# Ledger of designs, part 72: designed miniproteins, single chains, continued (4)

Each design is a single chain, and the fold is of that chain. pLDDT is the mean over its residues in the fold that is shown.

## One batch from the design tools (miniprotein)

Design m14485
Fold by ESMFold2-Fast:
Structure m14485 (fold): chain A 80 residues (1-80)
Amino acid sequence: MKQFVTMLSQLPMGPEARAAVDALAAGDLDAAFEHAKKAIASGKASDIKVALNIANYLASLGRLEQAKELVEAVNKAKAA
C-alpha cells in the first residue's frame, strides 16, 4: 500500500484525484472510491489514469464492485 500511494502521488492530478490518493494513504477506501469517481467526471486524462490505478488497487483488496464501477465510469467518459 505505501509504495502504491507514493507512486500515485508522482502522477499529475487535479484536486479530486489528489483527494482520492490522500484517502488511500489514510486507509479510507470508501472515500478514495468516491473521490476517484469525481476525478473521472472531470474528463481529464491524468485524473482518469489515477482513477484506473485506484480501481486496480481496490480490486486487489477484494473490493470488486467499487473497482468495476470505476472502470465502467472511465469507459463512459471515453465514449462521451
Scores: mean pLDDT 77

Design m14486
Fold by ESMFold2-Fast:
Structure m14486 (fold): chain A 80 residues (1-80)
Amino acid sequence: SEEKEEIFKIIEEVIELLKKIGKYNLAELIEDVREKVKNFSVEELKKVALEILDFAIKEVEDDEEAKKKLLELKKKVEEI
C-alpha cells in the first residue's frame, strides 16, 4: 500500500512538472493513464511508471532541468 502510494505520488510529480513547462497535452495523457491503472499491483504500477518516465524524458530532451528532475524521479521508482 505504501509503495503504491509512493508510485502514484511520483506520477503526480511528473504530471505537475509537465504542466509547469507547458506540456499540457502530455500531462493530460498521463492523467488518463493514472486513472486507468488505479487497481494495478505494485509491480504493474512500477512498470507503468517507468514507461511514463521514459516517454516523458524523451519528450523533454531539450529541457535539461526537466530531464534531470525526471531522471531523479525514475531512480526513486527503481528503488521501490
Scores: mean pLDDT 86

Design m14487
Fold by ESMFold2-Fast:
Structure m14487 (fold): chain A 99 residues (1-99)
Amino acid sequence: GLEERIRELREREPDPREAVRLGLLEVLKRGEKLADELGLDEEEVEKRAEELKKTWREEGVSLSDEEIEETALPLAKAALVLEILLKNKDYEAIEELFE
């Protein structure tokens, strides 16, 4: 699971913050690859990303505008991938995201 992956990254990177960051980037990278393979609708991805940006700005999260802009699109893709996999009950593909 995600915990086990973070532990492996922590052995390679002793800084806990950096280990968590690298773990999240790996999950997002796998989500992006699956988004491409599933042929996600670009309009739905952009809509979800805009909704995430609005929510984060309204909630006053401690992210810069640049970080919000760079993070929202990959996270929107990963979220939509998870929604599709859950709807299809594709638990094997979901497990691969967190390996």
Scores: mean pLDDT 69

Design m14488
Fold by ESMFold2-Fast:
Structure m14488 (fold): chain A 79 residues (1-79)
Amino acid sequence: TLEKMREILDKEAERVAKELPGLLKEAAEANGGALSVSQLNALAGLTIIANAKIEQIDETTVKFTNTITGESVTVKVKY
């Protein structure tokens, strides 16, 4: 049912929100210390699901805020 599907998505969103700082750090490390545009787009999709906030700080810097914990991570983006 749609209700069961929503329950699964809510649990996944909570899991992603808790793992978000680690995911951002891992993605940046895998790409030489900066996220690629493709990685940023993929993580933007996950942050919407996880109810995280995305803020652009400057032309190459993006801040992600976990709205559940208030924890934030700043990452560089390579264009």
Scores: mean pLDDT 67

Design m14489
Fold by ESMFold2-Fast:
Structure m14489 (fold): chain A 100 residues (1-100)
Amino acid sequence: SITVTESGGGTVKEGGSLTLNKQVSGFSSPVVRVNWFRAPNASDDPAKAEFIGSARADAAGRASLTLTNLKKSDTGYYFAQAIAADGTVAWGSGVKVTVY
């Protein structure tokens, strides 16, 4: 089965930075890209959420995205979408980012 591990959420003061990380395993094809989406609630559909950014995955299926100059409006749940070379997609369960 495909496993998606997300980390790097947390609490940060306005103006600060956070790095979101993703590790993927179980794909039959290499992971080529990771997209991050933000939603206000953990139960929200990440496919309908706001696109935040993307990164290329390394050969081990790792990708990271650094969020800088964070605002209180950036508070939410950040979901990573992994896309493999064969078009297979897997979603992470999300990480919470709180800006105060």
Scores: mean pLDDT 83

Design m14490
Fold by ESMFold2-Fast:
Structure m14490 (fold): chain A 134 residues (1-134)
Amino acid sequence: SLDDYVDRLVDLMNRLYELLKKENPDWSDEKIKELTIFILEVLAHLVTGVPLSDDISVVNTVNFFQSLTGEKLPAGDSMFNAFLRTLKQTYKLSDETIAVIREIRDLIREILAAGGVDAVRTVVAAAIARFQAQ
């Protein structure tokens, strides 16, 4: 069900949050939450090929990697690898943290296969709302 997908996505967001907090103890809670949501929204746009966020920084990030790689949306391996490499280098993320980001991508792909773009939009919005309320 969509509710089961929301629960699973929130669990992965919480895992990403805890890893980012553990690896970067000097970062504010707000910064870690913002980065967690940003990563989710970029992944959702890359997987669906559709902007699901009103955040211009998400759209600009996707457009940048599309231009850099020459890949069309929905994203292939070159765009995902470029995005993950940039996150790892910019924020000095561990391989464990990158593995959780890949799990989020794979879950969004599962949601897309089950219910299309509208299911991804509904689940992502609900997961962000629940994550922010924590």
Scores: mean pLDDT 92

Design m14491
Fold by ESMFold2-Fast:
Structure m14491 (fold): chain A 73 residues (1-73)
Amino acid sequence: LEELYKSLTPLEKRILGLIYKAGSLTPEQLARDLGISRGTVTRHLNRLVEKGLIKYDPETKRYSLTEKGKEVY
């Protein structure tokens, strides 16, 4: 898990930190907080979902940390 976290880009680590603090966030909120485009945020969110570190809730349109994501962050 620690090795997985160390393999993340600085931006991906920041995304995990913001989601951890808030509990859940939309791509719009992340783009605003990070000062980057929604498209860039969505690309990194997709990679974090593939790594099993975050999950998407279609009802709320929010991303939150998985148990694995909480352990590696």
Scores: mean pLDDT 82

Design m14492
Fold by ESMFold2-Fast:
Structure m14492 (fold): chain A 65 residues (1-65)
Amino acid sequence: MEKKIEEMVREGLEAFIRAAGGELREEGDTLVLTMRGVSPVKAEIGEVAARALAKMLGKKLRIEY
């Protein structure tokens, strides 16, 4: 049950980041979020979701615009 919830949350966070116009990639121990030409509101949503995802994965977060 707990594993399924974590997978669903991860999928949900990835979907929110994508909907906000963000792209995710992994560089070793770092999760990289690329936000290009997005509104401030979408950038904030993508950043919050990416921070939560990085924490769940035990990775550092780097944001690129």
Scores: mean pLDDT 77

Design m14493
Fold by ESMFold2-Fast:
Structure m14493 (fold): chain A 96 residues (1-96)
Amino acid sequence: LEAELARAEEIAPVIEAETAETLAKMDPADLAALEPDESSRLAQLFAEAFERLKTADPAERKEIAREMTRLMLEAAKRIAELRAAGVPHEEAVAAV
């Protein structure tokens, strides 16, 4: 349980850096082609972030990528908490 949270914190900076580099190199047209699933709260937050990316410069895109990484980390923590309480993985994922 603690190992999962520690692992998420350990890999978050790596994912953040890779995502930021990818987003900074993408054409605005490619960014506009991204269609996140808005069926969940997390997906809605990602959709808002993608909309901001359409008008963002490369530095702003890196900042948005960091925000998205933080949202993923928060979701992972919630999933770990629910799983610790005995909720199955699929139900825990659906709750975020």
Scores: mean pLDDT 62

Design m14494
Fold by ESMFold2-Fast:
Structure m14494 (fold): chain A 65 residues (1-65)
Amino acid sequence: MVPEEDLEVAERQGEELFEEARKAAEEGDNRKAVLLAVAAAIVYSTVPSLVERALEMMREIEELL
């Protein structure tokens, strides 16, 4: 399994990137929102247990676009 330290880092970084993506989407910067959401999903996908969360967050960002 992924070390707990790496899990915490990935979760925090992914969360921050998704939050920035949501803000960009709300501001109408669709390109920035998509790029940030993809970056966040990539970070989450490095940890198998976070993959489902990445998919849910990606759908949320897409719905805001």
Scores: mean pLDDT 75

Design m14495
Fold by ESMFold2-Fast:
Structure m14495 (fold): chain A 65 residues (1-65)
Amino acid sequence: MMSKEEAKKLVETAGKSKWSKKDITAALKRYAGLSEEDAEKIAEAVVAGDIEKAKELAVEALERK
Protein backbone atom coordinates (compact mmCIF):
# COMPACT_ATOMS: atom_id res chain seq x y z
CA MET A 1 0.00 0.00 0.00
CA MET A 2 1.26 3.47 -0.89
CA SER A 3 2.34 5.87 1.88
CA LYS A 4 1.17 9.51 2.06
CA GLU A 5 4.64 10.65 0.94
CA GLU A 6 4.61 8.25 -2.04
CA ALA A 7 1.12 9.47 -3.02
CA LYS A 8 2.29 13.11 -2.96
CA LYS A 9 5.29 12.19 -5.15
CA LEU A 10 2.98 10.36 -7.60
CA VAL A 11 0.75 13.46 -7.86
CA GLU A 12 3.79 15.74 -8.42
CA THR A 13 5.23 13.41 -11.09
CA ALA A 14 1.85 13.06 -12.85
CA GLY A 15 1.43 16.85 -12.97
CA LYS A 16 5.00 17.53 -14.15
CA SER A 17 4.83 14.78 -16.81
CA LYS A 18 1.26 15.77 -17.88
CA TRP A 19 -0.32 12.35 -17.35
CA SER A 20 -3.89 11.86 -18.59
CA LYS A 21 -6.77 11.82 -16.08
CA LYS A 22 -7.31 8.13 -16.97
CA ASP A 23 -3.69 7.17 -16.20
CA ILE A 24 -3.65 9.11 -12.90
CA THR A 25 -6.95 7.52 -11.82
CA ALA A 26 -5.69 4.01 -12.70
CA ALA A 27 -2.38 4.53 -10.84
CA LEU A 28 -4.10 5.81 -7.67
CA LYS A 29 -6.57 2.89 -7.70
CA ARG A 30 -3.82 0.29 -8.26
CA TYR A 31 -0.96 1.61 -6.09
CA ALA A 32 -2.74 3.71 -3.44
CA GLY A 33 -5.82 1.45 -3.23
CA LEU A 34 -8.19 4.42 -3.52
CA SER A 35 -11.81 4.23 -4.66
CA GLU A 36 -12.63 5.32 -8.20
CA GLU A 37 -14.47 8.39 -6.84
CA ASP A 38 -11.48 9.57 -4.74
CA ALA A 39 -8.97 8.77 -7.50
CA GLU A 40 -11.01 10.71 -10.10
CA LYS A 41 -11.27 13.78 -7.82
CA ILE A 42 -7.49 13.78 -7.32
CA ALA A 43 -6.86 13.24 -11.06
CA GLU A 44 -9.19 16.15 -11.93
CA ALA A 45 -7.19 18.47 -9.61
CA VAL A 46 -3.90 17.32 -11.20
CA VAL A 47 -5.07 17.95 -14.80
CA ALA A 48 -6.45 21.36 -13.70
CA GLY A 49 -2.91 22.22 -12.49
CA ASP A 50 -3.93 22.46 -8.81
CA ILE A 51 -1.18 20.20 -7.46
CA GLU A 52 -1.52 21.44 -3.86
CA LYS A 53 -5.24 20.55 -3.82
CA ALA A 54 -4.46 17.16 -5.41
CA LYS A 55 -1.91 16.43 -2.65
CA GLU A 56 -4.42 17.40 0.07
CA LEU A 57 -7.12 15.19 -1.48
CA ALA A 58 -4.69 12.24 -1.73
CA VAL A 59 -3.66 12.53 1.94
CA GLU A 60 -7.31 12.80 3.07
CA ALA A 61 -8.33 9.76 0.98
CA LEU A 62 -5.51 7.66 2.46
CA GLU A 63 -6.45 8.76 6.02
CA ARG A 64 -10.00 7.40 5.49
CA LYS A 65 -8.53 3.85 5.13
Scores: mean pLDDT 82

Design m14496
Fold by ESMFold2-Fast:
Structure m14496 (fold): chain A 58 residues (1-58)
Amino acid sequence: AEEELQKRAELVDYIKERAKLLGIELDEATIESLAEQAEQIPDRAERLDFIDEAILQH
């Protein structure tokens, strides 16, 4: 649905901005992969924690 598509775009943007703030360079494929994995996590707080942890592990 359109709401889900917007949610995916917001996750991609969040990952890009978060990685930039942390000084970590991620390629487009990695960003998309992380967004896809985060999308599978139903709890929003756990989803964001997953993203932050995954970025920090790079």
Scores: mean pLDDT 76

Design m14497
Fold by ESMFold2-Fast:
Structure m14497 (fold): chain A 94 residues (1-94)
Amino acid sequence: FLEEVLEELKKKVDEFIKKLEEIIKKSKSEKVKKVAKEKIKLLEEAFKNGKKVLTGLLEKAEPEKWPEIAKKFKEILDELIEKLEKEIEEAEKE
């Protein structure tokens, strides 16, 4: 269970990092490139810390609660990705 959830979360992180790397390659704005690089670093740290927290929560919780915990972590990651996308969009406008 834990390995499958971690693989799904890692896939989402890796896919978004690829999007940010493409923005860095294609953007003509040094500001946008800098923001994208900062967001990659933030996302990598957030995933590292989130993995540790998720593992601890699943170890302490009864198996019946594992799907709910996993769902909450997926939602948190999706919200983080959405916020980072908006911050990059704002950097492109300003």
Scores: mean pLDDT 79

Design m14498
Fold by ESMFold2-Fast:
Structure m14498 (fold): chain A 62 residues (1-62)
Amino acid sequence: SLGDSMLHGYSGVSDDLKDSYYSFIYTYNQQKGIDTPPQIKKLADKVSQKTKDQMQQILQQL
């Protein structure tokens, strides 16, 4: 499936980049008008919230 292909694509990405990869794919698909598989969208939604929390923590340390 399309979702499986997208998940397979990230196998070459380090663990540190997986969250960014899913968020990037979702954002890219939204901008291009491409439907994102529900499994990828769920992962991207969780990542987006986690990324916001991490960015807030980093900014507080600066």
Scores: mean pLDDT 61

Design m14499
Fold by ESMFold2-Fast:
Structure m14499 (fold): chain A 76 residues (1-76)
Amino acid sequence: SEKEKLKEKVIKLVEELAKKQGLPQSVLDSVKKMIESSDLETLKALLNALEKGSLSKEDQEYLARLIAEKEAEYAA
């Protein structure tokens, strides 16, 4: 499915960046949880940000916002 294909691509890129930039395991775990619960549009946005091969400050801030939104949604 399209969602499964996007999840696979996003996870692959996140793992690659985690190894290259030394992302904390807690951040990686949070991103993976977000990917599992994300809609198709969120996954497309993440893929676009991650395809640059590096996380800029803007991309990191965007990811942090998405994680915070998802955590708030689950708390409601």
Scores: mean pLDDT 65

Design m14500
Fold by ESMFold2-Fast:
Structure m14500 (fold): chain A 79 residues (1-79)
Amino acid sequence: SAMEEEDRRLLEEAQRILEEVADAIEDGKVPEEYQPIVDIVEEALRRIQEVFAEYGPDSEEALRRAREIAVEAARRILA
């Protein structure tokens, strides 16, 4: 569907930004300009972990919610 294709493109674009952020991190230090992006990723990861803890690792609903969280995070990174 058009929505799934758009979601995949957002995730791919966010991944490119995250690769840039990773390349900028030296000695475990995040440049101040990229700290907001790291904060978004950490928040999304915590929410995804909470979803899988609530519904279980093989839950289709957990996978759907995790995807929604990842797409929302991607939109925030690209904003």
Scores: mean pLDDT 82

Design m14501
Fold by ESMFold2-Fast:
Structure m14501 (fold): chain A 96 residues (1-96)
Amino acid sequence: MESLEEALKHLEEAEKYYDQGDFENALKHIEKAFKILDKVLPPDHPARARLLLTIARIYEKIGDKEVADVLYDQALEIARKNGDEELIAEVEKARA
């Protein structure tokens, strides 16, 4: 029922709504993806870091910088643990 594939589908829908400026529906899909990832992935999985980066960008766009900063820090921590230099650079660029 809940799977990584389902979480990625919700993330894709969230990005579409974000591009349309529909942040309310983007956040609803993000919340669904986050709940699924919490159940199916270990805390340090790279897919979790990418989801956190996407969530942080949405919160920053809607003006919740405090929540965005916490999510960027969590994404960066996971990326560093995995040695994902590309994702580290992407998070740092998003925060600059």
Scores: mean pLDDT 78

Design m14502
Fold by ESMFold2-Fast:
Structure m14502 (fold): chain A 82 residues (1-82)
Amino acid sequence: EKEIKLTNLIVAARLQIVAAETLLDFGYPREEVEEAIRGAEQTVKDAKKLAETIPNYKEEVDKQIKDLEAEIERLRARLEAR
């Protein structure tokens, strides 16, 4: 159950990041891009919290979460540069 939820959160975060990047690339209003980034940030936080309760997935999942966090930081930096 927890493993399935974690996988779903990671997939959801990846899709949210792609959506936010698409909005940013096509010049959507700052507020819409910021809302999309916040959605991705929340999903990653939820995934990170859940991952902390699943020791068997720690190393691989930690890498995926860090990659997601790095992509979100890049999107934030791009939005601030607009």
Scores: mean pLDDT 83

Design m14503
Fold by ESMFold2-Fast:
Structure m14503 (fold): chain A 83 residues (1-83)
Amino acid sequence: MSDEEAVQFAQQVAAQLGLPPARTAEEARRVKEAFREAARRALEEYLAAHADWPEEEKEAVRAAAERRTEEYLEVLDKAAAAL
């Protein structure tokens, strides 16, 4: 993944969250923090809606979601470094 692709991804995430385009490293870090919080809330709400699921299934979903969030946060960190 190129720096340009990382910056483009950050702009897409900003748009998805209703934030202005990131033009500086500081603005990109704000997008990263907003994304992290949105992902955390979405996961908690999803798991709360499925509280009746087996523990193993909920743990697998949590682990997969957290891994995916970390992958996206890495891309956003690269975007911040490129700006």
Scores: mean pLDDT 84

Design m14504
Fold by ESMFold2-Fast:
Structure m14504 (fold): chain A 76 residues (1-76)
Amino acid sequence: SIAEKIEAFVAELKARMGDSTDPELLREAAREAVEFLIETFGAPEEVKAILRKYLETGTLSDEERDLVAAHVEAVL
């Protein structure tokens, strides 16, 4: 199930990070989490590009944010 995939992914991240709160490791974990969600729920190439741009730049337009939200609602 999707829940089992999420639990397994979280367990793997915890095993690698331990008790570390290093901002660099947290940033890498966030990037891996976004890639995991893209692969698990699926996404059109446009949505994938928007999410990856956000990870790199930290910025989204209102239109890009609405598009991502609409996709998330459609797959839930």
Scores: mean pLDDT 69

Design m14505
Fold by ESMFold2-Fast:
Structure m14505 (fold): chain A 78 residues (1-78)
Amino acid sequence: LNERELFTKLKNNDKKDDMPDITEEDLKLKREIHLHVWKVDDNEFLDHVRDLLSSYKLEDSLLDSQLRGVLFGKMERS
């Protein structure tokens, strides 16, 4: 899974070097967004997340895939 691979990279990067693909700050932001979407079931939050994704074009695909799972889940359960 991408989450497991991402977690493994986070662990390795913490002891090696700052990677150009995913920074420690980006990972912190992703975690915060994930916690937020898990706690908030509202359009306002989703709009905020989209704004953040626009700032992270490089990692948009990874973050979008994770958010897509949550969004589709809510749409099916709505």
Scores: mean pLDDT 50

Design m14506
Fold by ESMFold2-Fast:
Structure m14506 (fold): chain A 93 residues (1-93)
Amino acid sequence: ALAELEELLAELERLRARSTDPELATLIAGAIEVVRAAIEAIRRGDRAALEAALHTLRALIAYLRQRPASPEVEETLALLERARRIVEEVLAS
């Protein structure tokens, strides 16, 4: 779980760096902070913080789905959906 979230964090940071869409770049920055919060919550065993991170991640996914489809939006959604699945798996254990 931690290794996969750290890999996703690196992918999100690379995607943000190459994004030409200021609104999308801001959403990716928000996603980076949520993934960092999830990593720290897992390290501390803070279930409440991890549940809060999952709630925020689901909200970001829902908001991003409202945007016009583009390759960058689709790539961002794929990364966020992977993060959501990892966090849900940790919470289910």
Scores: mean pLDDT 84

Design m14507
Fold by ESMFold2-Fast:
Structure m14507 (fold): chain A 86 residues (1-86)
Amino acid sequence: MEEIEKLQKAVDIADQIIADPSSAATLTPQLIAIVKELYPETAKNFEEFVKENDLTSPKFLLEVGILAGILRIRRWVLEKEAEKEA
């Protein structure tokens, strides 16, 4: 299940940024690339936010946290749908 694997990877990257904010400059482009493959509109909105906000700001970390929460819920929904097919 490619979508679930990509969602997990995106969540892991977002969690890494929150755990170590100094990694934001390196990991943010990777997070955007994965989200863009799954949800282009969400990725575009996040890219625009990143351009207007400092990567070390509390506002940026909150936005990453919100994105991680959304991706985690989407992954959970897909996992539950996959379980019903088994």
Scores: mean pLDDT 81

Design m14508
Fold by ESMFold2-Fast:
Structure m14508 (fold): chain A 71 residues (1-71)
Amino acid sequence: MSEEELAALRAIAEMGQAFHDAYETGDLDAAKQALRDTAERNVKELEEKGLHEASERVRATADGMLADLDG
């Protein structure tokens, strides 16, 4: 895998873990907030590293996950 793909997959896994942990200890609103916060932090870090494709994939994945949770 490219560095961009690997970085994106790691960030997406971290988002999923944050959602799961927040949902197990709280509610869906807490889980959605944990997902948003983790996505925003990872996007910023990836942009600062110059991994623009990874940051865009993380944004798109987070947006899709949040949209699915609202449907």
Scores: mean pLDDT 83

Design m14509
Fold by ESMFold2-Fast:
Structure m14509 (fold): chain A 85 residues (1-85)
Amino acid sequence: DREEVERLVEGVRRQAELFALVAELTKDEAASARARAIAERLRRTAEEISRLTDYEEALRLAEETARALEAEAAEVAAAVRAEHA
């Protein structure tokens, strides 16, 4: 169970790193700011999950964070796609 939580934390941290990279590489200033905010929230969620021992509780927190960030992530994706159109 703890090992499953650790794997989930690593997954969330990797997603935060990807959004941080998007923020660095995008030419759209608004998309960059949103990507940085997403990365920061994902890092905070990973830290909270790292303190949990129950995988179901950890997964629920990760899912809630993903749901809360869904619209912002979609805006970043749309801006990056428009940049390459």
Scores: mean pLDDT 84

Design m14510
Fold by ESMFold2-Fast:
Structure m14510 (fold): chain A 100 residues (1-100)
Amino acid sequence: SPVQRDIDQGRQYNDRGVGLYNQGQQLSQQDLQEGYRYFSDSNGYFDRGYDIFRRAAQQARQQGDRGSAARATTGGYGSQGNRDDSTTQQQQVQQQISSS
């Protein structure tokens, strides 16, 4: 279904964001500017995943598909939390760059 496709797409964006976040954490210990870029990129993926999950949840609710609405809502909250974590890391790295 279009809703399931959007849920799967949201998961793909979130998974890519997690990969970039993990690389950002590792790289920021050696190269602050590269770490910053990875956190910036991960933030973008989490933000896009969140938007996709939000759209999927709205469509599922309009269709009376409570199961898909619940899954999409949970995915959206997960992506938002990951985005907030990534933004915090990006800000911390930016402060370190400004102090260097």
Scores: mean pLDDT 89

Design m14511
Fold by ESMFold2-Fast:
Structure m14511 (fold): chain A 100 residues (1-100)
Amino acid sequence: MLSEVEQHEEIVEELEEYLSGLSREELLEALRIFHDFLLELFADDPEERARIEDLYAAVLARLEAAKTNEEARAIAIEWFRSMSQLLSTAELRELFELLS
């Protein structure tokens, strides 16, 4: 069986594959769902919430500036990968269920 770290990375890879099939509109919705999930998890951590809000604002600005859907997808996947590191394997699975 896989270690905790390997299980986490496997779910992240599954999420990245899912995101790779999405339209720009669906990517923006997925980003919003993930962001809302993170804010709920870190409700009692104002410093981490501020960091999460700043990173979300930055990714939305990058997505708006993206010239192609391919560039937008790459930007979104990069953000999802980075933010997934804040989650446990169980939390990441819960998020994937919300996105599905």
Scores: mean pLDDT 81

Design m14512
Fold by ESMFold2-Fast:
Structure m14512 (fold): chain A 55 residues (1-55)
Amino acid sequence: APWRGLELPMAPESLRQRAADAIQRHDRTAYSEVTKEMNELFLRQLEEQRKKREE
């Protein structure tokens, strides 16, 4: 089970907490980066799920 290396098969909560922490620290750069990564991960997962379901 190599996929077990990934924390969660969906949007990881850890990333969400990091974004909140960046906001509290007023770290615009960190917040933007985390938000972007989250959005990209969500889109990628959606596309992959679509393909997997067709399989």
Scores: mean pLDDT 66

Design m14513
Fold by ESMFold2-Fast:
Parts: sequence; C-alpha cells; structure tokens
Structure m14513 (fold): chain A 80 residues (1-80)
Amino acid sequence: SIKEEVEKLEKEMKELIKKLENGEISLEEFVERYMEIVEKLRELYEEVKDDPEMKAYIEEVWKKVLKEAQEAIAKELKKL
C-alpha cells in the first residue's frame, strides 16, 4: 500500500541519518540518498493527488524528512 511505502521511506531516512552520524557514509552519499528518498515521496504524492487525506499525510512526512535531513547535514558541516 501507499502508506506502507511511505513508512518504509521514513525508516530508510532514519537509518540513513544514523549511518551519517556514525561515520559509515560520507556527507555526499547521504545527500544523494536523501534526494532519492524525497523523489520517491514526490512520486507517491502524485499517485494520491485525488485523496486529500493521503496527500496531507505524505506532505507531513515530506516536511519531516526535509527537516531531519537539514539538521543532520548542518551538524556534519560543523565538523568540516
């Protein structure tokens, strides 16, 4: 389902941030993978455009992902 796909992307984002914080991936790799997650969320959003409830849910998840990524990137940039 769309909801299950969104939940998988949220989990993937959390794992990605953890890998960045632990030094398992570079900042560059993090940005590339983060952008892929955002693109997948955009695709799901287009699929549910006629469902206001699901659309609002995906928008909320998208905003959360963007905020969490921005915070993680800012933290890593302080180390450079």
Scores: mean pLDDT 84

Design m14514
Fold by ESMFold2-Fast:
Structure m14514 (fold): chain A 81 residues (1-81)
Amino acid sequence: MEELIKEAKELQDKADTLYREAIELGVPEARELALDAMGYATQAIADARRGDVEGAKKNLERAKKTLDEAESLIRKAREQQ
C-alpha cells in the first residue's frame, strides 16, 4: 500500500518536471501528456488509500506509459537542429 503511494508521488513529481520542460520547449503535446500522467498518478494514490490495489496498479501503469510518451516528445524537441 505505502509503496504504491510512494511510487505514485514520484510519478507526480516527474510529471511536474516534464510539464515545466514542455512549457519551456514549446511542446503542447508533451504538456498535455504530463497533465494526463499527473491525473493517473493522483487516481493511483486515491485507489491505494481505499485499498484498491488493482486499480492503483492500473493507474500507475497508465501514468508510466503516458510519462514515457511525454519524455520521448521532449527528447525529440531537445534534439532539433
Scores: mean pLDDT 86

Design m14515
Fold by ESMFold2-Fast:
Structure m14515 (fold): chain A 84 residues (1-84)
Amino acid sequence: LQEEIDAGVAEVAIATVINLIKREGKAPDVKTLERVLELAEKYPEVIPGALEAFDLALKNKDKMSEEEIKTVEEGRKRLRELLA
């Protein structure tokens, strides 16, 4: 199904974001974080990966702006609500 294919693409996209955070030791930009949250809201299968990406971003909060930190914290809360 097209929905199943889209979910697989979302999983790869989120895995790419996780790898970038680990490699560069910094959170991705706000637009990338918003996209990860959007994908997780659309495809519940990727929520665990999105949570990992947001957790990794918060570990680098000293390299982030206040706006970026707020976006990550709000997105992290949103993702936890989606899992509940």
Scores: mean pLDDT 75

Design m14516
Fold by ESMFold2-Fast:
Structure m14516 (fold): chain A 66 residues (1-66)
Amino acid sequence: MVEKYLEELKKYAKELEEKSLSKQQLQEVLDVIVKAMKVITTSSDKDGAKLIKEITKVLKLIEKQR
């Protein structure tokens, strides 16, 4: 499960670096972030740290688009 969300977050990070996302695409990204955050609360410290890093990267890229 952790790896699935890490790969999805990395994919969205690449898309955000290359183009501006629509409101619908941003909602899809936020839905993945919410699901990843739920996984963090039940995961190991190591796996949680990996998810936090990727979520932080995606959020910073979204901020730069505004």
Scores: mean pLDDT 79

Design m14517
Fold by ESMFold2-Fast:
Structure m14517 (fold): chain A 85 residues (1-85)
Amino acid sequence: MTREAELAALDAELERLGFSEEARAALREAFELEPEALKAVAEAKETGTAEKKEKAEKLVNEVLTLVRRAAELALSAEDLELLAR
C-alpha cells in the first residue's frame, strides 16, 4: 500500500478503538515523521559522522515525543468529555 493508504487504515482502526481526532492526528504526525527518522538513522550508520548521528537522535526523539503526546491527548480527551457532560 502507499504511505497515505497505510496512514488512512491506521486512522480508521484508531477511530474504531475510540481514539480522539486530536490523538489520531498526533499519531499520524509521528508515522509521517518515522520515514525521515529511519532515513537519518541509515545515513548516520553509513557515514558515522557526529552531525548525522545528532540529526538521527533528534528525529527519533521527535517521533517519541509525538507518540507520548498522542497517549496524553487520548486520556485528556476522554477526561474532558466526561467532565463536559
Scores: mean pLDDT 74

Design m14518
Fold by ESMFold2-Fast:
Structure m14518 (fold): chain A 76 residues (1-76)
Amino acid sequence: SRMEEYLIKKLMEKFGLSKEKAEKLLEELKKSNLSLPELEELVKKFKLKGTAEEVFSLYVEAEVILLEEAVKRVFK
């Protein structure tokens, strides 16, 4: 999906991840409840050069972009 493609790209850019590692992180994010403790565990597991809040922010940004595109497609 476009959201997944966007998020993979941003995870690679922001945290210096390979595509394979970014895809695995996305898989874990999809299985999580996106709670701060879960995100902090993912930051440690994937050894990210960033914070749980940055991961959450990128996820929300991807969802907002997808929603805005869907709304504009229907109403414009």
Scores: mean pLDDT 79

Design m14519
Fold by ESMFold2-Fast:
Structure m14519 (fold): chain A 90 residues (1-90)
Amino acid sequence: SMSIAERLLEQLEELAKKYNLFNEEIKKLIEEAKEYIKKGDSKKALEKIIEASKKLIEEAKKRGNEEAALEGDILLGMALIALSVENLAN
């Protein structure tokens, strides 16, 4: 089964595609998250997903896209919960 970090990253990429919110900073954070997932570093992957989600929300708000900002806030909330669970497990 896909890890929670892999699932959240997939949702982040789908959200960025849906609303055309890819910029170079968000792309870089997504690639860094992928590298941490490949290394099995779930905590670092989640930290990068959180940072990318925050940047995506910022870009959505800058463009006046309230629906994208709301979906980004939901994803950010899920990633923060996942990181909290990871921290409790380790």
Scores: mean pLDDT 88

